Designed miniproteins, single chains, continued (3). Designs and how they scored, part 22

Each design is a single chain, and the fold is of that chain. pLDDT is the mean over its residues in the fold that is shown.

## One batch from the design tools (miniprotein)

Design m8737
Fold by ESMFold2-Fast:
Structure m8737 (fold): chain A 119 residues (1-119)
Amino acid sequence: MSLLEQLLNELDELEEELKKAKTIEEMQEIKKRAIELAQRVLRLFQTLLRSLPESTSIETINRVIGLILAAIGVEESLRLTDPSDKEGLLKIIRELKQLLLDSEPLIESHGGADALANA
């Protein structure tokens, strides 16, 4: 399984666990795991930026910078969201998943997530 597929599967599992969560303690643990996933996605995007060839277009560089800023925003949104706000946490987890999906063509065109994890 690729790193990208692993991150997407972990986000899907986290969304399902959050839907089933009944206590604040369960939601606090899910929030913590969501923050850790957002940090892993941010590291992937930072590695992508560092792995871009010198010949990379300004448009592509700006796209990757946009992904980094969006990932930072997701992490901050998670940290600021009250653990009792299940719908708020679900929305942000879905935003993180969409961000990762939106990054897939850029990651694949630069050797895939596994190559980036070793760069």
Scores: mean pLDDT 85

Design m8738
Fold by ESMFold2-Fast:
Structure m8738 (fold): chain A 86 residues (1-86)
Amino acid sequence: KIEEEKEKLVKDNTRENLKKLVLIKIEEELESIKEVAEERGISLKEDLKLRVHEMLGLPMEEIEKLSIEELKEKIAEFITDRILEE
């Protein structure tokens, strides 16, 4: 089901569909991201906060207010916007 949805989203190259595809990819990668974070001695949430800080340049004080879901949304928006800038 996820692979079929991914194929449809790639074909319909709108920002909304690209963002959904990116979010699906982030969910698929979450366990790998968690493993890498654990290797660095940090939590998944801390790793996601660092990624948002590096990618978006937002202050850590603003990032600390975000949930894991909001952090994933910020990452997905950034990646989607970069793809569309291509």
Scores: mean pLDDT 74

Design m8739
Fold by ESMFold2-Fast:
Structure m8739 (fold): chain A 78 residues (1-78)
Amino acid sequence: LLKELVEAAREAVKKGDLLSAYQYLMALSNVLKSIDPKLSEELKKKADEIYEYLKQGDYEKAKELAKEAIELAEKYLK
């Protein structure tokens, strides 16, 4: 589940589907709440920032933050 959500977010970013990337990162944060609350909160914060940049039309910043969130989650899975 965790690796599948991370991979789904990564594929969404590659396709330029940053809204789906945001949704997968939010789902990942929710799954992590009982496993690693600190990582869950960090991912939620980054996901919320991605959504704010998407609302502003700043797709470059949204993509950058999505990549950072995915890398953070991948470090947990190692």
Scores: mean pLDDT 83

Design m8740
Fold by ESMFold2-Fast:
Structure m8740 (fold): chain A 114 residues (1-114)
Amino acid sequence: DPESYLAAADLYREMAERLRAGVPREELRAWALAQLRARARRHGLSDEEIAAMLDAIENGDAETIKRWLKTLPPDLAAALHAYAIMSADGPLDHEGLAEYFERLARGYERLARA
């Protein structure tokens, strides 16, 4: 639906802006988590369901995360995706990730227009 696609695009654009501003990973991760919780509750998910999502990310359950990214509403899937990326190990490429998220935002903006 157009509104959910635009909400997904907005999250990715805001994440990209924070990345370009040099916001540390810990703050980016916390912001993405806050968005995930807020959006999940707006979609009627229980605290137990939200806890299961966080547990899957913490345990690296890639299969479950991939399934949710395909089945959740786009705005919620975008928040889960951003949080999963910020929770991954290794160095954070702020500029490269900003470009990646900007590309995702453009994709969702096109879907909203269709």
Scores: mean pLDDT 86

Design m8741
Fold by ESMFold2-Fast:
Structure m8741 (fold): chain A 85 residues (1-85)
Amino acid sequence: NAAKLGVLGYEYYRLGEIARKRGGEELAEKYFKKGEELFEKLKKDPEALEKGEEEVKKREEERERVFEEASETVELMLETVKRLS
């Protein structure tokens, strides 16, 4: 499934960026290389790449929303403990 390969390629790029941000430059290079290999394979199927990009973007938006909600919940719990102490 070309669409799944596109999504996987973008996921490898994201893993590479996360690894690099944490100082794991060698691991980041391995993930980027895997992403590039998948993108080269999909270069003849631009629709699969486009669908993969949209899917990754939607997952990132959902992840950001979940993180924001979790952050608010943690803040509320900390304030509750502080108020009861």
Scores: mean pLDDT 67

Design m8742
Fold by ESMFold2-Fast:
Structure m8742 (fold): chain A 85 residues (1-85)
Amino acid sequence: MISPEGAAKAVELVAKRTAEAIKKYDPENAEKFQKYLDDLVKKVRELAEEAIKNPEKADEITQKIREIGVLLSKLAEEYEKLAKE
């Protein structure tokens, strides 16, 4: 089973992948996107901590973290596609 902490770690890994893809395609804007991704990872960690404090909401919060991960994965795929083509 995916814990809230596990979901947060998955988002952190995807954020690193997204940052690397942006650096390859758009190095001039990479620094601005890195700050955005760092802020997003902090928010995801805060959500995971909230899930630990409120077990009744853990499933809902974990689902939100997963949705953020999916959005970041799509963003990484778009930049990887542009860098390859």
Scores: mean pLDDT 79

Design m8743
Fold by ESMFold2-Fast:
Structure m8743 (fold): chain A 70 residues (1-70)
Amino acid sequence: ADPAAVARGRALFEERFAAKATPAGGGGWPALAGRPSLFAFLTDPAAFGGTFPALSPEEAAAIVAWLETQ
């Protein structure tokens, strides 16, 4: 994985989700690591029953890159 994207993804996840979710799931969130639709879920949460503001493709890609290291 791109180390810069991994670092960015961790920071974004901690900023927006750390109190509500972990890579393994929690806080009403599904398990995020290894999820085939994770990018789609983060960029269009309403289509998948998510109740958080949609992330940009760049933000979602960074979070996916970090979660792939977990």
Scores: mean pLDDT 66

Design m8744
Fold by ESMFold2-Fast:
Structure m8744 (fold): chain A 95 residues (1-95)
Amino acid sequence: MVTDEEVLTAIEKAMTTESGLINTLNVLRTLAEKLGLYDLAQQAQELLDKLNDGVPISDVKPQALEVARELVKRMSDEERQELYNRILQVINNGR
């Protein structure tokens, strides 16, 4: 079964590029909304807005990792597996 550490390691790898960070934040927002965790969905959206406003990846990535850590803590094992699979698609460019 996927561990919290494996999920977070995959998320950090996905966020190495700007497109990867944007796609990761969209995954985090979508899953947070699906789980009713609207506070985390709003935080992910605020980080997407910062990137759109030209805030550097280096400033946004640590905040995105904090959102990811909090989301993973509130997830079941099955929900963490779904997150992991979606993040692997981001890393592999889904193609």
Scores: mean pLDDT 86

Design m8745
Fold by ESMFold2-Fast:
Structure m8745 (fold): chain A 93 residues (1-93)
Amino acid sequence: SLVEEALREMKEEFPDLAEELEALYRGYQDPDAPELQERAEELEKRYEALSEEDKLKLELAHARLLLAKAKEAGDAEAVAAAEKKIAEIEAQL
């Protein structure tokens, strides 16, 4: 799927964030995933320890996953919103 392809590309671009990217993708598939809830405190501590640049990279990854989902759904408004968000985040990197 486009979403799985976006995740793969993000892991290649940001290999040091692979675990955070996998957690983000799992949350995207199932926001109530038991394994994410069990690891919530660990994941929160990992996120808080990230640099502002790495936090922006995770925001970029989330926006790219939303773009992939919107393209797969044929939602032109969601595509435009995600592309705008990606451009705004990339301008800060």
Scores: mean pLDDT 78

Design m8746
Fold by ESMFold2-Fast:
Structure m8746 (fold): chain A 75 residues (1-75)
Amino acid sequence: MTELQKKILELIYEKKAVSVRTLAEELGVSRPTVQRAVDELEKQGLVERFIGNETWYFLTEKGKKYVEELKKKEA
């Protein structure tokens, strides 16, 4: 798992739902770079898409658990 993928998971955890645009703006990386990283996280079962007026990304149960374990290590 890349550093970018970890930062993406943390932002989705914090915000509960994010678009690729929001991730690109917050992380200071290009939209195609973020889209590739999110696609890989979805393939790993850590995030899922919801298609409405825009595509939103959410943490799966597995993804939420992964971020919670990272947070526990800080406590």
Scores: mean pLDDT 80

Design m8747
Fold by ESMFold2-Fast:
Structure m8747 (fold): chain A 87 residues (1-87)
Amino acid sequence: MSVSEEELERETAISFARAALAIAKMSESKEAQREGVRQAIRLAKKVAELGGTKEAIEILEEAAKLAEEAGDKETAEEARKLKEELE
């Protein structure tokens, strides 16, 4: 059994998005928190494109929450909008 390139790309994107959110949660810097959230949103778009809609929705929900906590309301709104587009 060989994993398809698309399946590997999807799993990789999911892993990186979750890692970015985890780092953002642990970061003392608001700038680092915002950057981690932005990376997670970019990766969530790719995850959805690769058929990982459920995982993308979960990533975007967490990203929106973290963006709000970091004071980045614009990014939080973008993440929520993307989540609604996938639902």
Scores: mean pLDDT 81

Design m8748
Fold by ESMFold2-Fast:
Structure m8748 (fold): chain A 100 residues (1-100)
Amino acid sequence: SVKDKILENMKGIIEELKRYEELSEAERDRLVFGALITIATAVELGLTKDPEAQKLIDEVMKLLSKIEGKEIKSVEDALAYFKERFGAESLRDLLEEISK
């Protein structure tokens, strides 16, 4: 059910990203942070090998690329963007927590 919860979270993120222009600045920041965290968590759990999860990850990355005006085509690009926007310590702390 952890996988199912992550898939449902990604679907919710996709719907919110489609409504990005309707969101406040604080809601936008939380959404982008949540999207990048969800991608990082899916990678650490090996979900990138699942075709359904990979399709959702690809859609999140495509929407983030459009919104941020950046080319986010891979999980590595998404993690690099997380580090750039939220800092290396935030990425390290996230990866350490989900690796426990």
Scores: mean pLDDT 77

Design m8749
Fold by ESMFold2-Fast:
Structure m8749 (fold): chain A 101 residues (1-101)
Amino acid sequence: EEEDKKAYEEALRLIVRAKQAYLNGDYERAIELVNEAIEAAKKLKDPKRQYALLASAYYLLGEVYRKMGDEEKAKEFYQKAVELARKAGLDSLAAEIERRL
């Protein structure tokens, strides 16, 4: 659907911007953008697409919290990302994230 495509593109743009903030060391901005991406992804009607975007978003949250020294939160987000990646059928991504645990 056209609306679903727009929601997907919006969530993906937010994830890309969040990743850029993360790479620049702006962890607070990265968290803000990831949370916006999660809200955008929740608007998707396709469950598989939604799970895939949420997996990417939670993986990035895990990476951000790990860089901030919050290993407990990082592990929680990695575990959530693995669960979502498997629900999306993204076994390669799930295996990549599991290496962070």
Scores: mean pLDDT 88

Design m8750
Fold by ESMFold2-Fast:
Structure m8750 (fold): chain A 113 residues (1-113)
Amino acid sequence: MTKEEIEEAVKKLKSKDPDEQVDALNYIALHAEEVKGNKEVIKALVEALTSPDPRVQAAALRALIEIIKDDPESAKLVKEAGGVEKFRELAEKSPHPTVQELAREALELLEKI
């Protein structure tokens, strides 16, 4: 990804429109290799977990899973951004089974790295 493409994706993540957030999250997940180790993107993804929309939460979890799998550096950045606490909260408290399952997968993945 270019710097410009990263800036556009982060801007969409900060949008108040859940559909724009989901589109940006899906785009980031497809380009996970290019955003591994990117502190700004990882912080924005962890912040997206605070969305009240379960579609945004699920898309953010999928993007984070793709970024942290087999990448200890990105896993460290997720931990520094408070990702462990967010994953635990969603795994334990989310009323949406898909969000709970993805949050448990993300939490287990961080514990393996």
Scores: mean pLDDT 84

Design m8751
Fold by ESMFold2-Fast:
Structure m8751 (fold): chain A 83 residues (1-83)
Amino acid sequence: MSKEEFELETELALVEIELAVAKNALDRGYPATEEDVERLKRIAERAKEIAERSKDINPQLAKTAEQVAKDAEELLKRAEEML
């Protein structure tokens, strides 16, 4: 594993944790705020950036990041519907 690959894996893991925390709050019925919507937009954007950067380095990591981005966009839609 290269330093760049390790950094991308670490960044993706942190994004996945942030997404999991946001999803857990919404699943437990906490009302979404505008700040939650902005946070989810940032999570989706970061996951997409990781996917693009990973395509030529680690295609499996890129696929995982693309899935995280999709999950974040789906959760974002749920949060926006709660506003």
Scores: mean pLDDT 84

Design m8752
Fold by ESMFold2-Fast:
Structure m8752 (fold): chain A 78 residues (1-78)
Amino acid sequence: MDEIGEALRKVVEEARKAGLTPEAIRMAAQLVADYLASPEEGEKALKRAREYAKSLTPEQREQVEKAIDIARKVVEEL
């Protein structure tokens, strides 16, 4: 539980430093949580997030892509 909480705290902190919106921060945290539960579910969640980003404006898409990148970086450091 402590490791999951620390990873979620770190992804939220990194997303805030990158200037992401609350929605993008929540997306990054959810992606990390899904990967911590199962790498397979994490990959599915990442695919869904990328598909969702395609329906957004260019500015919103950029924020979602940054959220995905931050989440991947946090997971890779585990």
Scores: mean pLDDT 79

Design m8753
Fold by ESMFold2-Fast:
Formats: sequence, C-alpha cells, structure tokens
Structure m8753 (fold): chain A 93 residues (1-93)
Amino acid sequence: DEFEKELAKLIEEIQELLTKGEEEEKLFEKVDELFELLKKNGLVSALLGVEVEEIDGARALRITFLDTEGVELTLRLLSRELEEQLRARSAAL
C-alpha cells in the first residue's frame, strides 16, 4: 500500500531527526506531517501532545493522541541509538 510506504518513510525521517539531535522544531514538523497523514486515512482524530524524552542517554519521542473513537493513546518512537541499545541488551539475554 502507498499509505504504508509513506507512513514508514515519515517514521524513518522522525527517527533520524531524533538520532542526529537536530532542532526540535524540525522534529515536530515531521510529527505534524505524520498525524496529517493518519487523519486523512481516518486512523486518528487529534494530536494532543509531543514530548522529547531521554532514556539511558538516548532520545525518544512520546506522542499522545485520540483515535477515531476518542480514546487517548500514547505512541513512543525511538532514536536509532536507543533502538541499538535495546537490541544489544536483548542479544545479551
């Protein structure tokens, strides 16, 4: 699906911005683009909040939104550094 490809591309771009530590404004612009895409496809009704978090010295993005039924949900997107740290921990188990 074209939608799935566009979604994957936006998520990759957001993850790269998190990893590089680029300006927060560019990161939030890409999150807005992501949620415009989701709204156009009837998957979410509203974006409520976006926060940058640090976990073990690596960045993550916490996104709070309403689905089409008005249920509040949270999505966390990980930087590449955090993803690699979690992968390394999993490999050690």
Scores: mean pLDDT 78

Design m8754
Fold by ESMFold2-Fast:
Structure m8754 (fold): chain A 109 residues (1-109)
Amino acid sequence: SEIEEAIDRAVEYAKRGDVEGATEALLEAIRIAHRLGLDPAEVVLAALQRALELMDNGDYQAALNLAEAIIRAVEEATRQGLIDPFEGGILQGLAGILRGLANLLLKKQ
């Protein structure tokens, strides 16, 4: 699907250290979900799962970059009215915890 392709692009940008590219790809996926009448929060949850997979594979830098991109994309999506502020706050909180954990594990390398 176009949503899965956009999430895959976000992961590839995060692996390359391109947080801005990852953010734009995630925001594209959120906009596609919204236009199709799907839940944009499911896009964010899928991206969080991809960040956890990067963490499990020891790619803490890519996980950190993707978590940062998720925070930025959710903030912008909430500003644009694509995600409600309360749900957006929860999703940003989850991404913040993941970012913190990835950063802590990265420093132990």
Scores: mean pLDDT 90

Design m8755
Fold by ESMFold2-Fast:
Structure m8755 (fold): chain A 110 residues (1-110)
Amino acid sequence: SLKEKIIELMKKALEKLKEFYEKNKKKLSPEAQKLVEEAIAYFEKAVEIAEKDPLDIEGIAEEIHKAFEKLEEAKTLLSPELQEELDKTLKEIEELLDKAHEVIDEMKEK
């Protein structure tokens, strides 16, 4: 279903963020770890909202926005190499979220 496709894409985006965190956790300061963990928690809330109602675009977008805000804060605490790796991860996440938005638009036309 289109709903399952939206949730799959959002979960895949969340998995990319979790993979970045697990790979780099020991290289992060405690403050940077906390900010990335908070970002993951907001992203998990966005997935929960989508599982309830994928057409709650406002609710999903609010939690995703909070997640990205925490990641931008975390980025200021990272080495240049980790900033580059996070930027690459964020680009992959954005591409997956863009695909999810396209499926949401298709679902609205039904």
Scores: mean pLDDT 87

Design m8756
Fold by ESMFold2-Fast:
Order: sequence, then structure tokens, then C-alpha cells
Structure m8756 (fold): chain A 85 residues (1-85)
Amino acid sequence: SEAAELFRQLAAELRAQADAALATVPDPPAEFVTAAERGVRRLLEIAEQIENGKGPNVAPQQVLEEVQAALSEPFQVLADALAAR
């Protein structure tokens, strides 16, 4: 499915962005790594649900909100942790 491929690509992009942040941020917080892995896992789960036709009984637009959260939450966690130093 083209949609499932898109979500797999978003997961790969999130992983690459997290890796870049880990390479550039000195002493990166553990909670950032945890949040990034959670986001990647969620995007891959959505891709699998689309591929298998076992999606939730929810409008497709609602899935976009979960995708936005998965992509933004790790970097918000990183920003909050760095601000708390």
C-alpha cells in the first residue's frame, strides 16, 4: 500500500533525525531516546495496520494527528530536558 509505505518512510525519517540529534547534542537525555523509539514504533504500527486492513474504526484524518504527535513529541521532550538544565 502506498499509504503504508509513506508511514514506513516517516518512521525512517524520524529515526534519521533522532540519530542526527544524538550525534550533535552533548550528553543527550535518555528520555529523548525513549520518546523517539516510541514514535518510530507507533508509525510502524500504523503502517502495519494499513497494510493488513486491520485499522481502527476511526476516520483516517485522526491517524494524521497521531502521526504529528509521534513526529513532534520526541523533540519536545528533548527541548524540555535541555531547558531544565
Scores: mean pLDDT 79

Design m8757
Fold by ESMFold2-Fast:
Structure m8757 (fold): chain A 68 residues (1-68)
Amino acid sequence: SMQQLVQEAQALLQEAAALMKTASEEQKKRLWDAMEKINMALLNNASQEEIQKVIDEARKVIEEVKAE
């Protein structure tokens, strides 16, 4: 549901924010860009498909930063 997607987006924003506390400058840029895409999709009342897409993209960034 849309409500579940919004909750997942909020959880990813929290995880990205936590990672930013210990991230390098380069990692912070990638995390910030991912967070901004989520926030913009939610602010602009994007479609369920678009919200899912930015969630999937943000998840990849978070996993890449964690692996570094």
Scores: mean pLDDT 85

Design m8758
Fold by ESMFold2-Fast:
Structure m8758 (fold): chain A 75 residues (1-75)
Amino acid sequence: MVAELEARAREAIAAGDGEALVEAIRRLIEAAEPEEAARIVEELTREAALAAGAAEEDAEAAARAAGEMARRVAE
Protein backbone atom coordinates (compact mmCIF):
# COMPACT_ATOMS: atom_id res chain seq x y z
CA MET A 1 0.00 0.00 0.00
CA VAL A 2 2.59 2.62 1.02
CA ALA A 3 4.84 1.75 -1.98
CA GLU A 4 1.81 2.09 -4.31
CA LEU A 5 0.96 5.53 -2.85
CA GLU A 6 4.61 6.61 -3.27
CA ALA A 7 4.47 5.47 -6.93
CA ARG A 8 1.20 7.40 -7.47
CA ALA A 9 2.79 10.52 -5.94
CA ARG A 10 5.75 10.26 -8.34
CA GLU A 11 3.35 9.81 -11.29
CA ALA A 12 1.52 12.96 -10.14
CA ILE A 13 4.82 14.90 -10.00
CA ALA A 14 5.72 13.74 -13.53
CA ALA A 15 2.24 14.78 -14.78
CA GLY A 16 2.28 18.16 -12.96
CA ASP A 17 -0.91 17.10 -11.11
CA GLY A 18 -0.76 18.95 -7.78
CA GLU A 19 -4.19 17.70 -6.63
CA ALA A 20 -3.22 14.03 -7.13
CA LEU A 21 0.13 14.65 -5.39
CA VAL A 22 -1.53 16.20 -2.31
CA GLU A 23 -4.05 13.32 -2.10
CA ALA A 24 -1.28 10.69 -2.38
CA ILE A 25 0.81 12.41 0.34
CA ARG A 26 -2.25 12.70 2.63
CA ARG A 27 -2.96 8.95 2.24
CA LEU A 28 0.75 8.13 2.78
CA ILE A 29 0.74 10.02 6.10
CA GLU A 30 -2.41 8.09 7.17
CA ALA A 31 -1.02 4.67 6.14
CA ALA A 32 2.69 4.82 7.02
CA GLU A 33 4.56 4.59 10.32
CA PRO A 34 5.69 8.10 11.47
CA GLU A 35 9.38 7.73 10.50
CA GLU A 36 8.48 6.15 7.15
CA ALA A 37 5.94 8.91 6.43
CA ALA A 38 8.57 11.57 7.27
CA ARG A 39 11.20 10.01 4.95
CA ILE A 40 8.83 9.51 2.00
CA VAL A 41 7.15 12.94 2.27
CA GLU A 42 10.60 14.59 2.51
CA GLU A 43 11.76 12.81 -0.68
CA LEU A 44 8.52 13.54 -2.59
CA THR A 45 8.46 17.21 -1.54
CA ARG A 46 12.09 17.67 -2.68
CA GLU A 47 11.29 16.00 -6.04
CA ALA A 48 8.12 18.07 -6.55
CA ALA A 49 9.82 21.39 -5.67
CA LEU A 50 12.72 20.70 -8.06
CA ALA A 51 10.28 19.65 -10.82
CA ALA A 52 8.43 22.97 -10.30
CA GLY A 53 11.69 24.90 -10.79
CA ALA A 54 12.61 25.70 -7.18
CA ALA A 55 16.26 26.30 -6.27
CA GLU A 56 18.08 23.37 -4.63
CA GLU A 57 18.29 25.20 -1.27
CA ASP A 58 14.56 26.05 -1.27
CA ALA A 59 13.62 22.47 -2.27
CA GLU A 60 15.76 21.08 0.57
CA ALA A 61 14.22 23.46 3.16
CA ALA A 62 10.67 22.63 2.00
CA ALA A 63 11.46 18.89 2.05
CA ARG A 64 12.76 18.97 5.64
CA ALA A 65 9.77 21.02 6.86
CA ALA A 66 7.27 18.69 5.14
CA GLY A 67 8.99 15.57 6.50
CA GLU A 68 8.89 16.86 10.09
CA MET A 69 5.22 17.80 9.71
CA ALA A 70 4.36 14.37 8.28
CA ARG A 71 6.12 12.59 11.18
CA ARG A 72 4.13 14.61 13.76
CA VAL A 73 0.78 14.09 11.98
CA ALA A 74 1.40 10.32 11.58
CA GLU A 75 2.05 9.96 15.34
Scores: mean pLDDT 82

Design m8759
Fold by ESMFold2-Fast:
Structure m8759 (fold): chain A 96 residues (1-96)
Amino acid sequence: MELEFYKKIAEAVLEAIDEAIKITTDPNFIKRLRELKEKMREAIEKNDVEGIRKAVSEAVNLLKELAKTNPEIQKVYDRLEKKIKEILEEFRKKVR
């Protein structure tokens, strides 16, 4: 259950990263997003729950920071928050 939960969260975060890369023109931010995307995909393939959790946390924090200065990224972050809530509700339902 935990691995499936984090994989679903990671899929939502990967989609948000791809949207943010298309919006931002900051080469340093693009580089950091690409590095996190790579680390997250590697952790998913290895079924590394701790690696997924760490990469998700770092990516969400990076998106949140950029959202403070870019309204288009704020919309990406808001969509990600909604998807995470939907995933949490799905997995709460499966626990019972």
Scores: mean pLDDT 82

Design m8760
Fold by ESMFold2-Fast:
Structure m8760 (fold): chain A 78 residues (1-78)
Amino acid sequence: EELLKVANEAIDAMGENPALRKAAEQIKKFVENLKDRPEIAARNALTAAYVAALQVGDEEALKKAREFMKKYEEIVKK
């Protein structure tokens, strides 16, 4: 539940950048297909978000991706 929320928040943040919006939509569909496996869905979404930010070369997007990854780790760590 919380992991899927983090994944969706990261995807929505990516969508704020027009160059990343198509990637965000594709990742969102991927996460919905893995809804029954929230850890795998969230990890894959966050990894894809980080890679997409790297591809665009946007340091602000990379910083946001790192913040969401840290939030994911805090939830998994408990």
Scores: mean pLDDT 74

Design m8761
Fold by ESMFold2-Fast:
Structure m8761 (fold): chain A 68 residues (1-68)
Amino acid sequence: MPSREEVLLGIQRLTDRMLQALEDGDEEGYQQSLEELRELLRQAGYSDEEVEDILANVEAGVRDMAKR
C-alpha cells in the first residue's frame, strides 16, 4: 500500500500531468494520468465510490484551470 506521502505526491504529479495534457490537447496522456490516479487511490484503500468522487473533483478542477 502506498504511504500517505506517496499518495499526496502522486495526486499532485498526476493532476499536473492531466492539466498539461488538456492544455496540449493530449487526450491519450490525460486518460493515462486519470487511470494512474484511479489505481493509486484504489491501492491507498479508498472505496470505488470514494475514488470516483475524488476523480470527478480532480477532473472538474483541472478542466476549470485549463479553461481559456
Scores: mean pLDDT 81

Design m8762
Fold by ESMFold2-Fast:
Structure m8762 (fold): chain A 56 residues (1-56)
Amino acid sequence: SAREELERLAAEVGMTVEQARELLDAFGPEGTVAFLESQGVSRELAEQIVRALEAL
């Protein structure tokens, strides 16, 4: 259920799993965290999203 957990986390920040994957592919793990923080997402939540993406 890593995908289901990721879908829930991504929805909480207003994005799809596919959009989150595109961010990770474009910016890498640290760049994705920094981008999400710039959009008002907490560092902890941003790091959870990245870990969930990497677990798939």
Scores: mean pLDDT 82

Design m8763
Fold by ESMFold2-Fast:
Parts: C-alpha cells; structure tokens; sequence
Structure m8763 (fold): chain A 64 residues (1-64)
C-alpha cells in the first residue's frame, strides 16, 4: 500500500542518514528520503508509491 511504501522509505532513509559519514551527507540523504516518503504517500496507485519509495531510497544511498 502507499502507506506501507512510505513507512519503509522513512525507515530506510533514517538508517541511511544516521550511517552517513558527514553532517552534509546526512542532511542530503534525509532530504531525499523525506521527498520519497511524501511522493509515496501521495501516489495515486500502489505501483507508483513503490516506485517513488525505491527511487528516493536509492538517491539517499547515493548521497551518503
């Protein structure tokens, strides 16, 4: 569901931000993860929610 996709993105984003080696990387990762959570929660379909969550988590990982 969109809610489950958003919750998973929030959990993964927090883990990535906390593991980031610098404050700047942590803030960037958190921003990307937050965007993914919002996009997933607002998505009109479960498929789009999952895609938004997955993309945002990947961007957060790349930022860390």
Amino acid sequence: SPEEAAAEAARRGREIALAAPTEEQSLRADKMATGAVIAAAEAPTPEEARRAAEQGVRLAEDAA
Scores: mean pLDDT 80

Design m8764
Fold by ESMFold2-Fast:
Structure m8764 (fold): chain A 94 residues (1-94)
Amino acid sequence: SAELERLLALAEQLRARLEAGELSVEQAATQLDILMGLAVSHALEAGDEATAERLRELSREFAERWAAARTPEEKRDVVLEALDRLIAVLREAA
């Protein structure tokens, strides 16, 4: 899907920008949440229910880990881990 390929590029750019210090961890978390929601929508439109379910599970795990994180370092690690997992799912689905 061209839409999933575009979301992959946006997720990779988000990761690079977070690593470069160009945005806060909180800004990255907000953008990641939006990208995960769009990825679910596009997977469903493509009839890929398996990818949509994997993305929903990733979104749920991200929300739980983000809520449990207490330090800036833990929050950054949660966002980076979720981004890496999103990128992996999108690469497999693209």
Scores: mean pLDDT 88

Design m8765
Fold by ESMFold2-Fast:
Formats: C-alpha cells, sequence, structure tokens
Structure m8765 (fold): chain A 80 residues (1-80)
C-alpha cells in the first residue's frame, strides 16, 4: 500500500509499505526516502521502539492515506 508522509517542515514523500509492516518498518522506509530527517527519526525510534514494533500500519492506516510524522514530538497521525 502507498502512504503520503508529511513532515513539520512541509516535506512530503510517498512510501510503499506492506499492511502487515509495523510503524517501526514504516519509519525505516521514511528514513530512506527522507535522509535529511534521519537523525530525528532515529531519535523517535530509540524513544518508542517497543511501541512502534507492536503496532501494524493496517491497524491505523489504509492505502492512500496522508499521515503526519513529527519526529521531535514523537507523533504519527492520520491527516486524511
Amino acid sequence: MKLKVVFPDGTVIEVEVDPSDSLYDLLLKVKEKAPEHAEEINTFIEKNKDKLKNVKISDYFKDGDTIRIDPEAALIRKLS
């Protein structure tokens, strides 16, 4: 499935994910597509690793959803 990811600075990327992937897997793919945000994403992962690994993307998001990631605030939320 495809997700559109929006950062607080206005950066927008698209990522291809499996619905069975965790939010941890999502953040790894986001980091590959937005390496300029890699440091903040790594910090987010370190603080929340157990929670991120235990949440599946399909539990909260569907194909074509737009999500906001704020790595400093450690937030992932659906926009649409």
Scores: mean pLDDT 81

Design m8766
Fold by ESMFold2-Fast:
Structure m8766 (fold): chain A 81 residues (1-81)
Amino acid sequence: AISEMVADELLGLARLLEQAAEYLADPEKRSEGLDLLTQVAGSLPERGQRALDAAKQDPEEGVRLARELAEELRQQAKSIL
């Protein structure tokens, strides 16, 4: 039960990070991507904030870090389940 709840939260954050990466890759949706990264930083203060700060300086680096973090969270969720 608790492990499933933690895994669900991690998968939810991974989905937000994937969506943020897609938005950041689109010049017309970069502000929406930054908003999603801000939401993730609220749940993951250290790693989420680092991705947000990187995206503000370089959207391409933000895409890379967001996708990298999403994959890490998916692997972490699988290890819990």
Scores: mean pLDDT 84

Design m8767
Fold by ESMFold2-Fast:
Structure m8767 (fold): chain A 91 residues (1-91)
Amino acid sequence: MSKIKELAREMQDAVLAGDYEKARELADQLGKAMLESGVPQDVVDKELKSVREMLERAAAGDDLAREVLVVYLSSLISSSESSDKIKDIKL
């Protein structure tokens, strides 16, 4: 989770900065982190194919593809944040 969050944050920063070369490198690292977390190879391959397709489209100027990537990465970041937030909530 922490590793996936950090990679997702760096990838989001790279996408927003237009550094698609770095974003592609981070996407490969993110896939490896998913495999290490126990996600099946077939699922990771499909996920990375979609991510790479969106990266190529965003690099070509597709604003929709860029937005989809940012939303996807934000969801990975917020998943980790919600776990940390449980510690601060007095219930």
Scores: mean pLDDT 75

Design m8768
Fold by ESMFold2-Fast:
Structure m8768 (fold): chain A 84 residues (1-84)
Amino acid sequence: MQERIDDAIEKMREALKEMKETDVEKAGPKALFYASEAASLAIEHPQYRDRVVAALREMAKEAEKINPELAKAFQALADYVERL
């Protein structure tokens, strides 16, 4: 389970990096998909909640200057997971 959460967070970071370097249109949905996967895993395994919330907050901060709507989505997802 830890490996799946680690993989989801890593793929989320890679997608955000792709947005910075190349293509916001394609990488944005990919980043949100993996963020959703990480959140779902944190819901099923609360012991990883804090780690997933921290990663989502980090991604939101990095996304603010690239795509404010994506940053809001990451923040909303982090708020949701944090409330569990």
Scores: mean pLDDT 75

Design m8769
Fold by ESMFold2-Fast:
Structure m8769 (fold): chain A 63 residues (1-63)
Amino acid sequence: SMKDEAKRRALDHLTEIVRELRSRNPDKEVRYILSETEDTVSATITVGDETYNIELPISEFYK
């Protein structure tokens, strides 16, 4: 479905952010938790002692 494709793109985007954070912080432990609701996908990413929260509306990834 269009929503499943949009959700996949949003998750791919979050995965790319994690990859870039790992690349920029090679000496730090990078951990992340992905979660999803009906309308959003989100990531809580920990880089050493710093925590980032990213929430993406699935609607922004339609088509």
Scores: mean pLDDT 83

